# Ledger of designs, part 92: designed miniproteins, single chains, continued (4)

Each design is a single chain, and the fold is of that chain. pLDDT is the mean over its residues in the fold that is shown.

## One batch from the design tools (miniprotein)

Design m15183
Fold by ESMFold2-Fast:
Structure m15183 (fold): chain A 70 residues (1-70)
Amino acid sequence: SLEEYKEEALKKLEEGYKSAKAKLPESFIPQLDELYEKTVKEIEKAKTKEEIDKLLEEFQRQATLLVIQS
């Protein structure tokens, strides 16, 4: 179901968030926290599995960029 897909997506998002947080200096954590909170809300409001997949991909892209540039 879409609800189960959202639950699994939120778990994946939390794992990505924790992984990125462990690699970032403390000064970048507020930016990561903002990205995480925004993505959680967007996943909760998503209407399709495709929208959820794109949100997870975008989070991973932005979080990776923060880690690389930090």
Scores: mean pLDDT 88

Design m15184
Fold by ESMFold2-Fast:
Structure m15184 (fold): chain A 55 residues (1-55)
Amino acid sequence: MEYSEEEKELFEELDRLGVRALLAGREDAVAAASQASKNHASPEELRKIIAEMKA
């Protein structure tokens, strides 16, 4: 699957936030990050999920 550099960076940020959420006990955020990664979410969807996890 072909990803732009921006898309790769978004997936990396999502993964980092997922780890932080797991350590913080935020199961909902962990699930959202995992599903986005498995479903190969679009850049727009990735940005929305990342924003929600940072809130």
Scores: mean pLDDT 73

Design m15185
Fold by ESMFold2-Fast:
Structure m15185 (fold): chain A 81 residues (1-81)
Amino acid sequence: SMEEIKAQLESLARILLRYLEQHPELDPEAAVRGALASIPEEYRDLFLEILIAEARRRAAENPATAALMERVVATARELLA
């Protein structure tokens, strides 16, 4: 179902963002592109929209992550264009 697909994409977005928070040496742009390549083409735009929303929530929750989350959002927006 679409609900199950959204839940899986939300879980993947949370895992990705947590991993990037724990690994500041990683390029967030490369990580986002790599995660996107593992997602079926028909769900990539949905994943990017979920990723943007989750990144914004995390920045609001912990302002120390704001710069990282802004880079994630910028990459996701570029990929949606």
Scores: mean pLDDT 90

Design m15186
Fold by ESMFold2-Fast:
Order: sequence, then structure tokens, then C-alpha cells
Structure m15186 (fold): chain A 80 residues (1-80)
Amino acid sequence: MAAELAEAEALMASVPAEVLETQLRLARLVEELRTTPDPARRAALAEEIKALLREHSDPARYARLVAAVDRLVEEVLAAV
């Protein structure tokens, strides 16, 4: 759980300064994803996070971050 989030955050930290604004938005969306009790809202947040990552990351980083987001969604759903 925490280790997977830390890995995703570390990977995001390697992006160029020009996308730091997007990193702040991603952090906010990830927190909302973790705290939202509505499964439909969690799914929508995960897709929004993936869309932002796709636009602002190279394909290798994007694939890794998408996997981390999918794991986070699974964890939150399993914790209900």
C-alpha cells in the first residue's frame, strides 16, 4: 500500500519542472481517490489520473504509473 504509493510518487518526481503543476493536481486526485467512499467516483478519478499521466509522461513512465494507479484502486476497493 504505502510502498506502492511511494514508488508512484518517486516516479512522478522525475518528470520535468514544466509539469510540476500537473504533479500537484495528480497528488490531489490520488488523495481524493483514497478517501472517496463512492466506487463510481474512484473509477472516474483513476481514469482522470491516467489521462493526465498519458499527456505528460513518456510511454515507459506512463505504463508504470498506470499500473500503480490500478493497484491503488484495487487496494481501496478491497479495504471497503
Scores: mean pLDDT 66

Design m15187
Fold by ESMFold2-Fast:
Structure m15187 (fold): chain A 55 residues (1-55)
Amino acid sequence: FERALRVSKETIKKTKDLDKKSQKTGGDTAGEAMLSGMPEKDAIKKGIEAAKKTS
């Protein structure tokens, strides 16, 4: 759980150049991916991709 929060925050940090809504979408997506057992770096990557799609 705590690791999911950390990857969520890291994803938001890496998408600071996007809209707030896109940043939140990325963070949420990364956190949920981590909770589902995805490796941390893959979860962050998935979150960034989701953020870019919503921007």
Scores: mean pLDDT 78

Design m15188
Fold by ESMFold2-Fast:
Structure m15188 (fold): chain A 57 residues (1-57)
Amino acid sequence: GADEEIVRKLVGEALEIAGRLGHTTIHKEHFEEAARRLGMEQFAGLAMRRFRKEMEG
């Protein structure tokens, strides 16, 4: 759905930000920055929750 597409974009942007900074771990600030750059700050928390759920299994 649309939410999954938005989350996927936010996670991708957060990964790019982390990679650009040379970080191997994605921090909360990376999701916040990604959301800000994409104009989707309201979805930062959702994206972080989805990513954490996926990592946890």
Scores: mean pLDDT 75

Design m15189
Fold by ESMFold2-Fast:
Structure m15189 (fold): chain A 65 residues (1-65)
Amino acid sequence: MLIVDPRATPAQIEAAKKLAEKYKAKEVFILVHNGRAIITVKTDDKIVTAVLNEKGEILREIVSK
């Protein structure tokens, strides 16, 4: 499942899809605030939160259980 904030840039959406592929995730959520995308990737064993700029560059990537 992919839930996308309509304010997300194409670059942020592509970066989120790459994160989903990297973690083999079935659920990805994109929320946009002040041009930053907050990506939540949910897998069977962990949750990954990434913060992307408008160009889809990763500013922060946090892996939690």
Scores: mean pLDDT 81

Design m15190
Fold by ESMFold2-Fast:
Structure m15190 (fold): chain A 85 residues (1-85)
Amino acid sequence: SLEEMLARAEEIIAERLTEEDRELAERLVEVTEKKLDELGIKLPPAKREEIRELALKITEAQLALARDSPERERVLEEVEKFIAE
């Protein structure tokens, strides 16, 4: 279920997420929101906040899970390029 997935994500975040990963996740979500606004995708404020919180938690969990991946550094470089565009 979604609740079980979120609970597992929160556990992984608590165990593995660094401050750098958290800052990167926040920046990724912020850039994504800006790009969605530019495309004309608008949500009611309450739903926007709910989706933002969910997206942030998922992004943080993915970064924490990827910590020991040999592809992590390459993925982070591509992400940084995406943010810089």
Scores: mean pLDDT 70

Design m15191
Fold by ESMFold2-Fast:
Structure m15191 (fold): chain A 118 residues (1-118)
Amino acid sequence: IKSQLSDDEAVKEARESLEALRRYLKRHIEALRKGDYESARRYISEAVGHVLRLIGYWLEAPTEEVEKIYKEAQEALQKGNLESLPYMSEKQLQQAISYLESSPGKAPQKMLEKAKEL
């Protein structure tokens, strides 16, 4: 597929998708806090859509600026996953703890610490 975006347009679109991703992640966590699982599911689906758009922009215009925005999106997703842990069922939480203990790395270690606090 030939790119239709200039580097400047790709950076702009990537920033807009990153902002939308952060907004939908925040709404997802708030819906989980309220026990609104239907809204939580819808908001995470929207957030995933923006991640896919960001990957598309990175592939069309692989500039340092777009790559930086994509990395910020990955960090935002990881933070959102950590913030969702308190809303998991006891069985899901125990399965997550077991998985994280077998998965070395900074991200799994932070999730494991939060899961054990619950």
Scores: mean pLDDT 67

Design m15192
Fold by ESMFold2-Fast:
Structure m15192 (fold): chain A 93 residues (1-93)
Amino acid sequence: MDYEEIKKRVEEAIELLKKYNLPYVEINFSGDYEALKKVVEELREKGLGEGFVYPDGSGKITLLSPEEIERLKNMTDEERIERYKKLVEEAKK
């Protein structure tokens, strides 16, 4: 699968995710390693998703809902844990 095919499938998946209010969509690809890597890097830069690309040209791309993207952009793992602890403390009052 070339770059244009991967990009088209990602764009179609983003539209489905928005239309049906899905939390995430996972897509499995097989194709050119460089093309998959480029798409994953572009998605990461835009904060739209993440992925794994293997040297054999196989890979997985995970696309996230706008709500999940906003949460991930604004929180580290440490910040999420700290927020959870604070909410638990506030609930005890």
Scores: mean pLDDT 68

Design m15193
Fold by ESMFold2-Fast:
Structure m15193 (fold): chain A 65 residues (1-65)
Amino acid sequence: MEEYEKKLLELLEEMREKGWVSHVSVSPWMISVVAKDRSAEVKKKLAEMEELAKKMGKIFTVVFE
């Protein structure tokens, strides 16, 4: 849904600007994120992104550096 996509993209931009994420790949069926930070705050935001991706019918994957 358009609303979930906008929220997800805004969250991705925020996390990238804060340096919490080193790589983001978005495809029609999957979103892949490489996280540089393992803090509780970053994990909470990653969980929010996973829920948004799920509502969009996409697989969400996270790799921690």
Scores: mean pLDDT 78

Design m15194
Fold by ESMFold2-Fast:
Structure m15194 (fold): chain A 60 residues (1-60)
Amino acid sequence: SAAAEARLAAERARAEEILKQAEKSLQTAVDNGLITQEQKDEKLAVLRAMLERRVREAAA
């Protein structure tokens, strides 16, 4: 349905914005020596997996 398609598109847009902001914040933490590049990559992988699950749930 159009409503389900709109919901899925909105969840994808929210997920992309969250990931983009998280990448910026984590890069700032790396640049300031608070975390390593490896820790940034690990945190982003976990967040990406959570957001992918949310999009899948919205599609179901």
Scores: mean pLDDT 84

Design m15195
Fold by ESMFold2-Fast:
Structure m15195 (fold): chain A 117 residues (1-117)
Amino acid sequence: GKEEELEKAKKEFEEAKAELEALLADPNASLDEVFEAFERLEKAAEELIKLALELGKEELAIEVAVELLEAAKRVLERVSTDPNATLEQILRAIGAVLRAIGLLYDVSLKVGRPIPK
C-alpha cells in the first residue's frame, strides 16, 4: 500500500542523505561524487514529498523540502570553497539551491504554511 511505499521512500531519503553527509565530510571526495550523491538525494526527496502530500503528511513534506535545501546549501559551500572548482560546477551548485528553494516554495503553497528559513 501507500504506507509501505512512504516507509521505503523515507528510508531511501535518509540513506541518500547519509551518503551525501559522508562525502561532504571526506576531504578526498571529488565534486563529481558530491553532485551524484546530491542528485540521488534530490530524487529521493521528490518521491518522498509526493507520497507525503498524497497521504496528507504535510509536515513531513515541508521537513523533507527544508532538509533538501540545507543539503543543497552545503553542496554550494563545498563547491564554492574548492580552489579547483570550475565556473560550470559552481553554477551547477547554485542551480541545485535554486531548485530546492522552488520545491520548498511549491510545497509551502500546497500546504498553506509559511516557508521555513
Scores: mean pLDDT 89

Design m15196
Fold by ESMFold2-Fast:
Structure m15196 (fold): chain A 85 residues (1-85)
Amino acid sequence: SLSDQLDRLHLEVGELLRRFSDLRMRGGGAKTEEEKKRIIKELQELRKELERLRDQMVRLGAPQSDIDMVDRVIREIDDLIKKLE
């Protein structure tokens, strides 16, 4: 059902948000350029996954508040990448 699809998307978003939290902590502790580059790569991959989920949320008619939350996290990822560069 549509509800089941939205529930699955909600779980996937939750998993990606946990990954972002971990990457944000690792980014704050990164001391070498090599560590920063690895974290940037993982953040770029996470960003692409969030964009894919956002597109699915829009197609399935997810609440605007949920879409706005994903957009906010994508902006936070972009900010973190910029800080690590």
Scores: mean pLDDT 86

Design m15197
Fold by ESMFold2-Fast:
Structure m15197 (fold): chain A 110 residues (1-110)
Amino acid sequence: MPKDLEKIPEEEREPVLLVLESQLPDGGWPEVPGSGETESDEYGTAAVTGYLLDAVEKYGLESARKAIEEHLDAIVEALEKALKSKDKVTVEVAKKVLERLKKEFPEFFK
């Protein structure tokens, strides 16, 4: 377990650890983290990135920030594909998460 997870409430540590451990080699996430799926999903990547950004904003969780930062190019590509989805929920989540990424990582979006 990353040491900085001790800074968040105990009830949130296992869910955060689950999504950190569920990050795929391409930097994205499956539709359901922890399901054993081996392919990333655009909605799953958008939703999990938003969840990790919540941990960064509420707790200053560096392990969550690093997981996003190390794969930021792949995550942004997945979000841009999600914006073209026919599913309005996927589009709405991707728009909000992309705006949050621009605030957290402004140097990447220059």
Scores: mean pLDDT 79

Design m15198
Fold by ESMFold2-Fast:
Structure m15198 (fold): chain A 77 residues (1-77)
Amino acid sequence: KEEYNLKLAIEAAELGIKSTDVDEARQYARAAMIAAEKVPSVREEVGRLFREAAESTDIDEARELMRKALEVLKKHL
């Protein structure tokens, strides 16, 4: 169900935002991206943000991108 994957993407993004290690943040961004791809209503908006976060070498940049994606996801919950 879409709600299940939406909640998974939200949980992964929240954990990524709390990460103190850039590799950990990138792993959570990737997990959130995979979950969000299964939710057509948010996939286009958040997919790019999570992909950019997963490719980021700066932890502050990765966390900011995930915060923006999280706001979009919460509007659809």
Scores: mean pLDDT 82

Design m15199
Fold by ESMFold2-Fast:
Structure m15199 (fold): chain A 82 residues (1-82)
Amino acid sequence: GTAAALVKNLAKITSPESAVETARRYADTLIANAPLSDDEKKKVRAAVDKGLETGLKLLKQGKSPDDAAGEMDKVAIDEYEK
């Protein structure tokens, strides 16, 4: 997703923490402006947050930005579909 793509690119030029925090702020702005109900926005935000948490953990463990971004998308989709 968009947050994972942003983490993938930013983690190559800044810290894992800064990359994830920047991606979270960007995703929050996109979700806020989406034509979705408040309940659906909360659900999407929860999925994005779980993906970002997974991405940060993997980057801190030394996984590549590309690998971390792939796992972020998987975790976010799984959280959204529960």
Scores: mean pLDDT 85

Design m15200
Fold by ESMFold2-Fast:
Structure m15200 (fold): chain A 77 residues (1-77)
Amino acid sequence: NEKIEEAKKLVADRTAGDAALALIRAGFQVVEAGVNPGPALLASYDEVIYIPSEKAPKGSYVVIEIDGKRVAFVNTG
């Protein structure tokens, strides 16, 4: 999915707040953003994409809604 690849690039190496703003400016629907998502929150999303990034705080995450699905992006470090 080309839109998921674009969103992943906008989330990589950014804080949750900066990633959310970049996604909104690119036309994505941001549902949630934060730090240290619990396993119950992660299990509630349709897809979870882990991004290995040493530049962003570990555990920063953002969730978008795309094509009726909620996709979470989590920076792992």
Scores: mean pLDDT 79

Design m15201
Fold by ESMFold2-Fast:
Structure m15201 (fold): chain A 88 residues (1-88)
Amino acid sequence: SAEIEEQAAALARVRAQRAALEERRAAEPDPEARERLDRMLAFFEAVEAGDRERALALARELRELDEAELEEGLARVAEIRERIRAAA
C-alpha cells in the first residue's frame, strides 16, 4: 500500500538525517562543535526511540530548536511507529 511505502520512506529520511549528522561529527575538528553534534545525535536517537521526555530535555540543552518543531517531529515519529506496528 502507498501509505506503508510513505511511512517506510519517512523512517528512511530520519535515518538518512542521522547518518548525515554522524558524517558531520566525524569530520568536525572543533571539540565544542563536536559536543553539540553529539547532543543532536542523542536527540535523534531519543526521537527514533519515542522517548519524548529525553528528546525535549536534549532540545532545551541545544537552545536552537523550536519546541513546536520538536513536538511535530516527535508526533510524526510516534505516528509512523504505531502505523508500522498496526500494519504488521
Scores: mean pLDDT 73

Design m15202
Fold by ESMFold2-Fast:
Structure m15202 (fold): chain A 85 residues (1-85)
Amino acid sequence: GEDDELLSLLKKLIKDLSELFDIKVKGEPKNLDEAINKLIELVKKIAKKYGIELTDEDLNELKEEIKKAKNIDEIKDAITKVLLK
């Protein structure tokens, strides 16, 4: 289903970003909610590494955009938007 496709995309993106930014992510997500939460945690760690301040509003907006994403590029765009303001 669409949720299974989104979960697969999130798992790949979490792995790719973890490797790219040298940030360790604990465990593999078992469902969509866990994957979204792990990606949000990873984005927080990336922001901290680069001195970017993220608000709770920014993180909530990112979470909602990820839930609505149809492909990996839309997820990447949502992350980029939050990190660049």
Scores: mean pLDDT 82

Design m15203
Fold by ESMFold2-Fast:
Structure m15203 (fold): chain A 72 residues (1-72)
Amino acid sequence: SPKIQALVRLALAYVTNPERLEEAKQAALDAGVSEEDINEAIRIAKEMVEKGQSPADAARKALELAKEKYGE
């Protein structure tokens, strides 16, 4: 799903490539993800990093949450 891929890319950009965060946000909007869901995904990624979780853990959590909301 383009929405799921965009949300995972957004979480990875937040954690590993912050210079690409705005590009990742725009890609998620273009895929039809709401601004509210984009902001929520970033908030969750931030909380996971603050708790000492790895970028791989953040990406996995983003994938599971995106599947719950957009995976049908």
Scores: mean pLDDT 76

Design m15204
Fold by ESMFold2-Fast:
Structure m15204 (fold): chain A 82 residues (1-82)
Amino acid sequence: MMMVKVSDEVKEFIETLTGKKIESNVLSLEEALKLVEEALKTLTSDEIAKKIVDILRKILEETKELSMELIKKAVDEVEKSL
């Protein structure tokens, strides 16, 4: 199982939007992506949230670190394709 380091800014982003507390700085890739998808679904449509998460998955498989900058890059990539 691939583990991903999560930045404090990403933890605050998820907690603020979903109400779910993240107690660890390291999550499985699947858990990290699920939490980001839930947070994004509060801001946009389910279809757009899933597209962002698909791009983010590819980035995280290489970087293994989840930051707000990577989330913003994935969002920007989806917006350019619309």
Scores: mean pLDDT 83

Design m15205
Fold by ESMFold2-Fast:
Structure m15205 (fold): chain A 80 residues (1-80)
Amino acid sequence: SKELRELVDELAEAFLNGDAEAAEEALRKLLEEFSPEVIENEALPYLEERIAEAKAAGDKKRETAYQMALNALRSALAKL
């Protein structure tokens, strides 16, 4: 959904800016608003697409931020 993608982009932007509080808030909202199934089937593939785009563009900062967002979501899902 558009709302899911927007919140995932907020999580990645927080990592890009080194804003730990914003990253924690975005992660919490994602886990509260969306089921683990939706995150796994929609948010993770979306982040993989964004990582591939950043890598193709040579944008190392965005690549790292999206990878951190992906790792944070995977870690959170593993603890549920």
Scores: mean pLDDT 87

Design m15206
Fold by ESMFold2-Fast:
Order: C-alpha cells, then sequence, then structure tokens
Structure m15206 (fold): chain A 63 residues (1-63)
C-alpha cells in the first residue's frame, strides 16, 4: 500500500514515526507538497496513520 502524506516536517520524520510503531517503509518519494510512502503489505495501516497524525501529518489517501 501507498500512503499519500501531507504536513510539516521531512521524509526522515515520517520514517521515524512509522518505525516507532513497527511499520517497515519500503520507499518515500516527495511529489510537490506531499509524500508518497510505500509500506510493506503486512503493515498495520491504522497504527501507521495514527503515528503520522500524532506528528501532525495528514494522510490524504491510501492506495
Amino acid sequence: PVLEVRGPGTAADIALALSSVGVKVLSIRREGDRFLVTVEPSADLEAAIAALREKGFEVVAVR
């Protein structure tokens, strides 16, 4: 799955938030004002979204 993420901070902040809840990030790519974050297929998406929101990020879409 791919998370489309918008908000303050950097790709490193996103990676740290996700790793803190055990979600493995496969890639992060910046496109304009958002990040496309590819996570492993077995990732806990609810935990991932919650961790990002605690850091002030908005999850715009999940694909």
Scores: mean pLDDT 82

Design m15207
Fold by ESMFold2-Fast:
Structure m15207 (fold): chain A 73 residues (1-73)
Amino acid sequence: SLEEARELLAEAQRLAQQVPLSDSSLAEAKNALETAAKALYMELEAPNPDPARVAAAVERLRAAMATLKEALA
């Protein structure tokens, strides 16, 4: 749902803020997360959001979040 997508986007933004800007070892994973989050944000802010495009963006963001969470563990 759009509500779940917005909640996931907020979680991703909080996760990205846990990574220091100076941590170059996590830069690639953080950049991938930020790119996926931006893509989802653009789909959600469209005048008439396409549910299929939102769902695809959500799946990409979940994959990026999982990668960064594993790197942070």
Scores: mean pLDDT 80

Design m15208
Fold by ESMFold2-Fast:
Structure m15208 (fold): chain A 73 residues (1-73)
Amino acid sequence: MSAMEVALQIVIDVGQAANDTDLVAKAQQYLAMVQAGQQNSPQAQAILTQMQGILAQNPDVLAQIQARLREAA
């Protein structure tokens, strides 16, 4: 598994724990694009931008994701 796939699985897990259904759905869509090799497509970039917007509005969720990413490294 790539580091990006691991990171996206952490986003999905944290999003599920936070009951952020929109973040989970977008992270799953972006993960599917990464697995298809399309992470640099305009559609994937749009989803990533939307995910960044959700995380910017939820700093506690972002902090949990960052903490889990540090533990995984």
Scores: mean pLDDT 82

Design m15209
Fold by ESMFold2-Fast:
Parts: C-alpha cells; sequence; structure tokens
Structure m15209 (fold): chain A 84 residues (1-84)
C-alpha cells in the first residue's frame, strides 16, 4: 500500500530529528505548489525537501539510531525518577 510506505518514510524522518518548525514551513511550501495532493504525499514531499538540503542517507540512518537510543534512555530515566 502506497500510503503505508509514505507513512513509514515520514515516521523515519521525524525519528531522525527533523525540526517541527522546519517541517511545517516545508509543508506550507509543498501545499502552495500542489494543494490538491493527498496530505500523506504532501508530508512526504516536505520531508524529501528537507532531506535534500541537509543530510546524506547514511547520516540520516545514524541519526535515527542515535535518537531512538536517546529517547529510550530518556524514558527509562523518567521512569526511574518517578519511582524514586
Amino acid sequence: LEDAVLQAYIAAAKAAGIDEERFEEALKKVREVNPEAPEIRQKAAAVALIKRETTSPEEIAAEVERLEAERREEAERLLAEAAA
């Protein structure tokens, strides 16, 4: 399913630490160019626009792994603090 592929792409990019404000700006630009495109395609295009300007695929993959590790550690730390 095309939507599932695009959804996974967007989720991976957000996990890689795409800045929310920058994403909203890119999304606005995409909507101005193609306002009638399905929302999922507009979001994927905004992600692609940001990726073209900032990182290689290898850097994105490494950043995703790092952010996932940090988020898991943050969650464990918060749970430990709440339990203490």
Scores: mean pLDDT 66

Design m15210
Fold by ESMFold2-Fast:
Structure m15210 (fold): chain A 87 residues (1-87)
Amino acid sequence: MENDPEVLQRLLDEGLELLKQGKLEEAERLFIQVLDGLKETLGLDHPLTQEALLRAEEAAIKYGMKKVFEHLVDLAVEHLAEVVKSL
């Protein structure tokens, strides 16, 4: 997977453009790739990762990206578990 944060941010914008063009399946794959790459590179608690998660959630709801939404739920559960361990 691509793990350069600058490239991953550009891929997120490309995914949003694909959604506007009706390329739902291609956009879903790209969004999941970006979210996983940001998680591995910066971590789930990083501000840029959190911003990408929020943008992906908005797009998943708006365009009906079921696979992206399911992946976001998995990432949210993982992040919550790490936060709870730190309490």
Scores: mean pLDDT 79

Design m15211
Fold by ESMFold2-Fast:
Structure m15211 (fold): chain A 79 residues (1-79)
Amino acid sequence: MTYRIVVRLDRPITEADVAAVRASVEAAGGTLLSLERVDPHTLEAVAEFPDEAAAQAAGQAIAAAIPAARAVILSEVPP
């Protein structure tokens, strides 16, 4: 299942934040398809997950790894 993950920070994005999002997606069993800096405070990732539980686990891992994250928003991309 493909999910769009929007991560919003209360500070400018760093390479450590990018690495944390990538690692969290992979640790949850997801495959990262794209990762973009939409603006200085917003990261958008698109990832393929085996199920919704894996996508939710990735979102929780991102929130735990990046304390500055104000929001981590998951939305399913239609097939």
Scores: mean pLDDT 85

Design m15212
Fold by ESMFold2-Fast:
Order: structure tokens, then sequence, then C-alpha cells
Structure m15212 (fold): chain A 94 residues (1-94)
């Protein structure tokens, strides 16, 4: 299943852009939020990137993305604003 499955050119470009923008956003947030541990910033930014990528790839719906986001916020309510900001910034770049 893994070997015979190739991503479409559009899917490949989305993944490449997402990896780049995730790294850029994490570096930006390390400067904007120096009081938040890097591991927590990475967790929030990578989760945002996963949701945006899965949604752009058509793997999950807008409703499913909202459900996954709400589950994350339930576990880490202190990061709700940061998560929403990261999702918005990544969506603007794709």
Amino acid sequence: AIEPVELTPEQQEIFKKMLKYTEELLEKYKKEYPDIPEEKLKMVVEFAALLVALKKLGIISEEEAEEYKNEFIKLYPEYEELLNKAIEELEKKL
C-alpha cells in the first residue's frame, strides 16, 4: 500500500510547503513567546500543521478538523489562541 501509492503533484507541493512553513512558524513563535517551552510551541505548531495539511489534502472535513482542534484544546486550553493563530497563518501560506 505504501510503495505503490504516489502522492499527486498537488499533494506533494502541499507537504513540501507545510514542512517549510511549519519550521518558519516555529522559529517565529520561539521569538514571540519566549516564556513558552520550545517543546510546547513545537507541539502546538505541528498539530496545527497536521490539521491544515489533512484538510488541504481532503483527508478530513472542516467539521472533523474542528473536532480534532477541540480535543486538543480540551487537553491544553492554555494554547487555544496560539493554536488558532498557527492554523490561520499556515492556511494563509498554502
Scores: mean pLDDT 80

Design m15213
Fold by ESMFold2-Fast:
Structure m15213 (fold): chain A 65 residues (1-65)
Amino acid sequence: AGSLVIPNDSDTPVRVTVSRDGEVVAEATVAPGEALVLEDLPPGEYTVTLTAADGTTTTSTLVLP
C-alpha cells in the first residue's frame, strides 16, 4: 500500500483525476492551497491528470510498490 499527495499551489481550482490500470479510482477538484491526499492505495501503475482552470493539463504516470 502507498499514498499520493497532489497539491494545488496555484491561485485557481485544479481538477485531479487519478487512474489505476486504466480505471478511474479518484476524481476531485482541489481548491487553491489545498492538496488531494489518497492513502492505502494498492500497488500498481497510476496516472495522475491535473486540469487547471485555464484548461492547461499535465499528466504523470508513476508506479506504487
Scores: mean pLDDT 80

Design m15214
Fold by ESMFold2-Fast:
Formats: structure tokens, sequence, C-alpha cells
Structure m15214 (fold): chain A 104 residues (1-104)
């Protein structure tokens, strides 16, 4: 299902951010992990709106907010991660956006 795909991709994104956080100074690691909680919460909101048959415009707006949060996390991590890890984060972002677009 689309929901299972979103949940899987969100979990994969969180694991990569957790890996990145292990290499960060404590304050930056804490912020990165906090931002993943915000992203996870927004993804959960999108799923609930979809399951409750909310208006497509509202689902789209919250899905866009989720992708913007993911983009912010990637930009925040960009100076601190390897090119390989950055590429994996960007690929998951593309997959998340594609699956979320199928909800509307």
Amino acid sequence: SLIEEIEKLVKQFQELVKEAAEKLPPRKATLALFLTLVASGTATLVIRLYENKAPEELIREQAEAFVETVDYIIEFLKPYVSPELLEKLQELRKQLKAVLEKLV
C-alpha cells in the first residue's frame, strides 16, 4: 500500500539521519534528531489526513510541508556528511515526494 511505502521510506530516512548524527557535535546531533521527529510527525499527519479522506488540497499542503522539512534536514546535514550519504538522503527524498504525490 502507499501508506506502507511512506512508512518504510520515512524509517529509512530516519536511520540515515541517525547515522549522520553519530558524526556530529552533540548540539548539532540533538537538533538533527529533533528535526527527524518533526518530519516523522508531519508524515503521520499526512497519512491520517489521507485515511480520513481529507480534502486533496489539505493533503497536498501537508505533503509539501513534509518534503520541505526533509529538504531542510538534508541542507542542515550537507556540510557534515559524506557525498555517498548525501546521495542516499537525496534519493530517499525523491522517492518520498513521488509516493506522496500519489495520495492526491
Scores: mean pLDDT 88

Design m15215
Fold by ESMFold2-Fast:
Structure m15215 (fold): chain A 61 residues (1-61)
Amino acid sequence: KVEEEAYEIGKKGAEDGKGPIYVVATALRVVGDALDQNDPNIEELARKAMKAAEKGVEEAK
């Protein structure tokens, strides 16, 4: 699931000493590869993935 994958990417990125912006951008790119660009919900899915990655970063502390 895209949110779960984004969370794990954020958490691992933070554990590797990466900044929050870097890990969020990386998670969005990887999750984005799985999204259908013509899906009318793509913006909502991207926003949820971003929040999940940010949560992963926060909880890696």
Scores: mean pLDDT 70

Design m15216
Fold by ESMFold2-Fast:
Structure m15216 (fold): chain A 78 residues (1-78)
Amino acid sequence: SLEERKKKLLEKLKELKKKIEEALKKNPNNEELKNALASVKAAIKNLPLASDSNTTPETLDNMEAGVEEIEKLVEENS
């Protein structure tokens, strides 16, 4: 279900936030990681507030793609 996808995405975002914070401890001046952290924090805050009408397969697909790009950035900076 879309609700289940949303919950899994939120859990991934929370784990990704922790990974970015750890990467920033090693690279405290990395602007890409700082920007990624800001984006992930915004997504964690906003995703639970999104109405059911705004939680579509397309919006979730786009958010999941964004998570994959940030995961790649963290791997490159680990």
Scores: mean pLDDT 81

Design m15217
Fold by ESMFold2-Fast:
Parts: sequence; C-alpha cells; structure tokens
Structure m15217 (fold): chain A 64 residues (1-64)
Amino acid sequence: LEEWLRRHSRPVTFTDADGRPYTVLDLEPRARRLIARASQAGLDDGNADKVMEELRRLLEEEEK
C-alpha cells in the first residue's frame, strides 16, 4: 500500500511565511478515486478495517 501510494503521488515543495521549506505529497487523480471508493465502502459498514481491506482489494485489481 505505502509503496503504491509513493508511486502514485508527487512531492511538492512549498515555502512558508518564515521562509522554511516543507514538502506535501500530491496524490494523482486515479489514486484519489481508489481511496474515495474504499472510504465509501468503509463508511457504509462503519468500520475502518473495512476501508483498508477494500483499498487493498482495489490495488490488487489495479495490478492485474
């Protein structure tokens, strides 16, 4: 999962008001769609474990 998210995200560096750099990961639209789909399944069941299980299942389907 973490490896997949790393491959489907882009690090973007910004500079804050104090001139200090910070980096944010910007997820690709495809990755955001998969996460949203998994979250919806988890909300329907009211269980965070279900969200993680659904996400892993969707990732397996994407690799095929």
Scores: mean pLDDT 63

Design m15218
Fold by ESMFold2-Fast:
Structure m15218 (fold): chain A 67 residues (1-67)
Amino acid sequence: MEPVLPPPVLSPEVAEITRNIGRVLRHIGDALDAAWRGDEEGRKKHNEEANEEMLKGGLGKADEVVA
């Protein structure tokens, strides 16, 4: 049985941000995989998808998440 710590009190906004971060990280992972395969077009596409999710979550936009 895992030690039961008091559950952290997360606002619904924080929970939504956490889910949005998960989606951003998935796109970053896809961009990184494309970069490792030498797929420059795929890397750029997935970087744009990550930026779209960041904007949707209010995190702002980066020029390139995966170089």
Scores: mean pLDDT 70

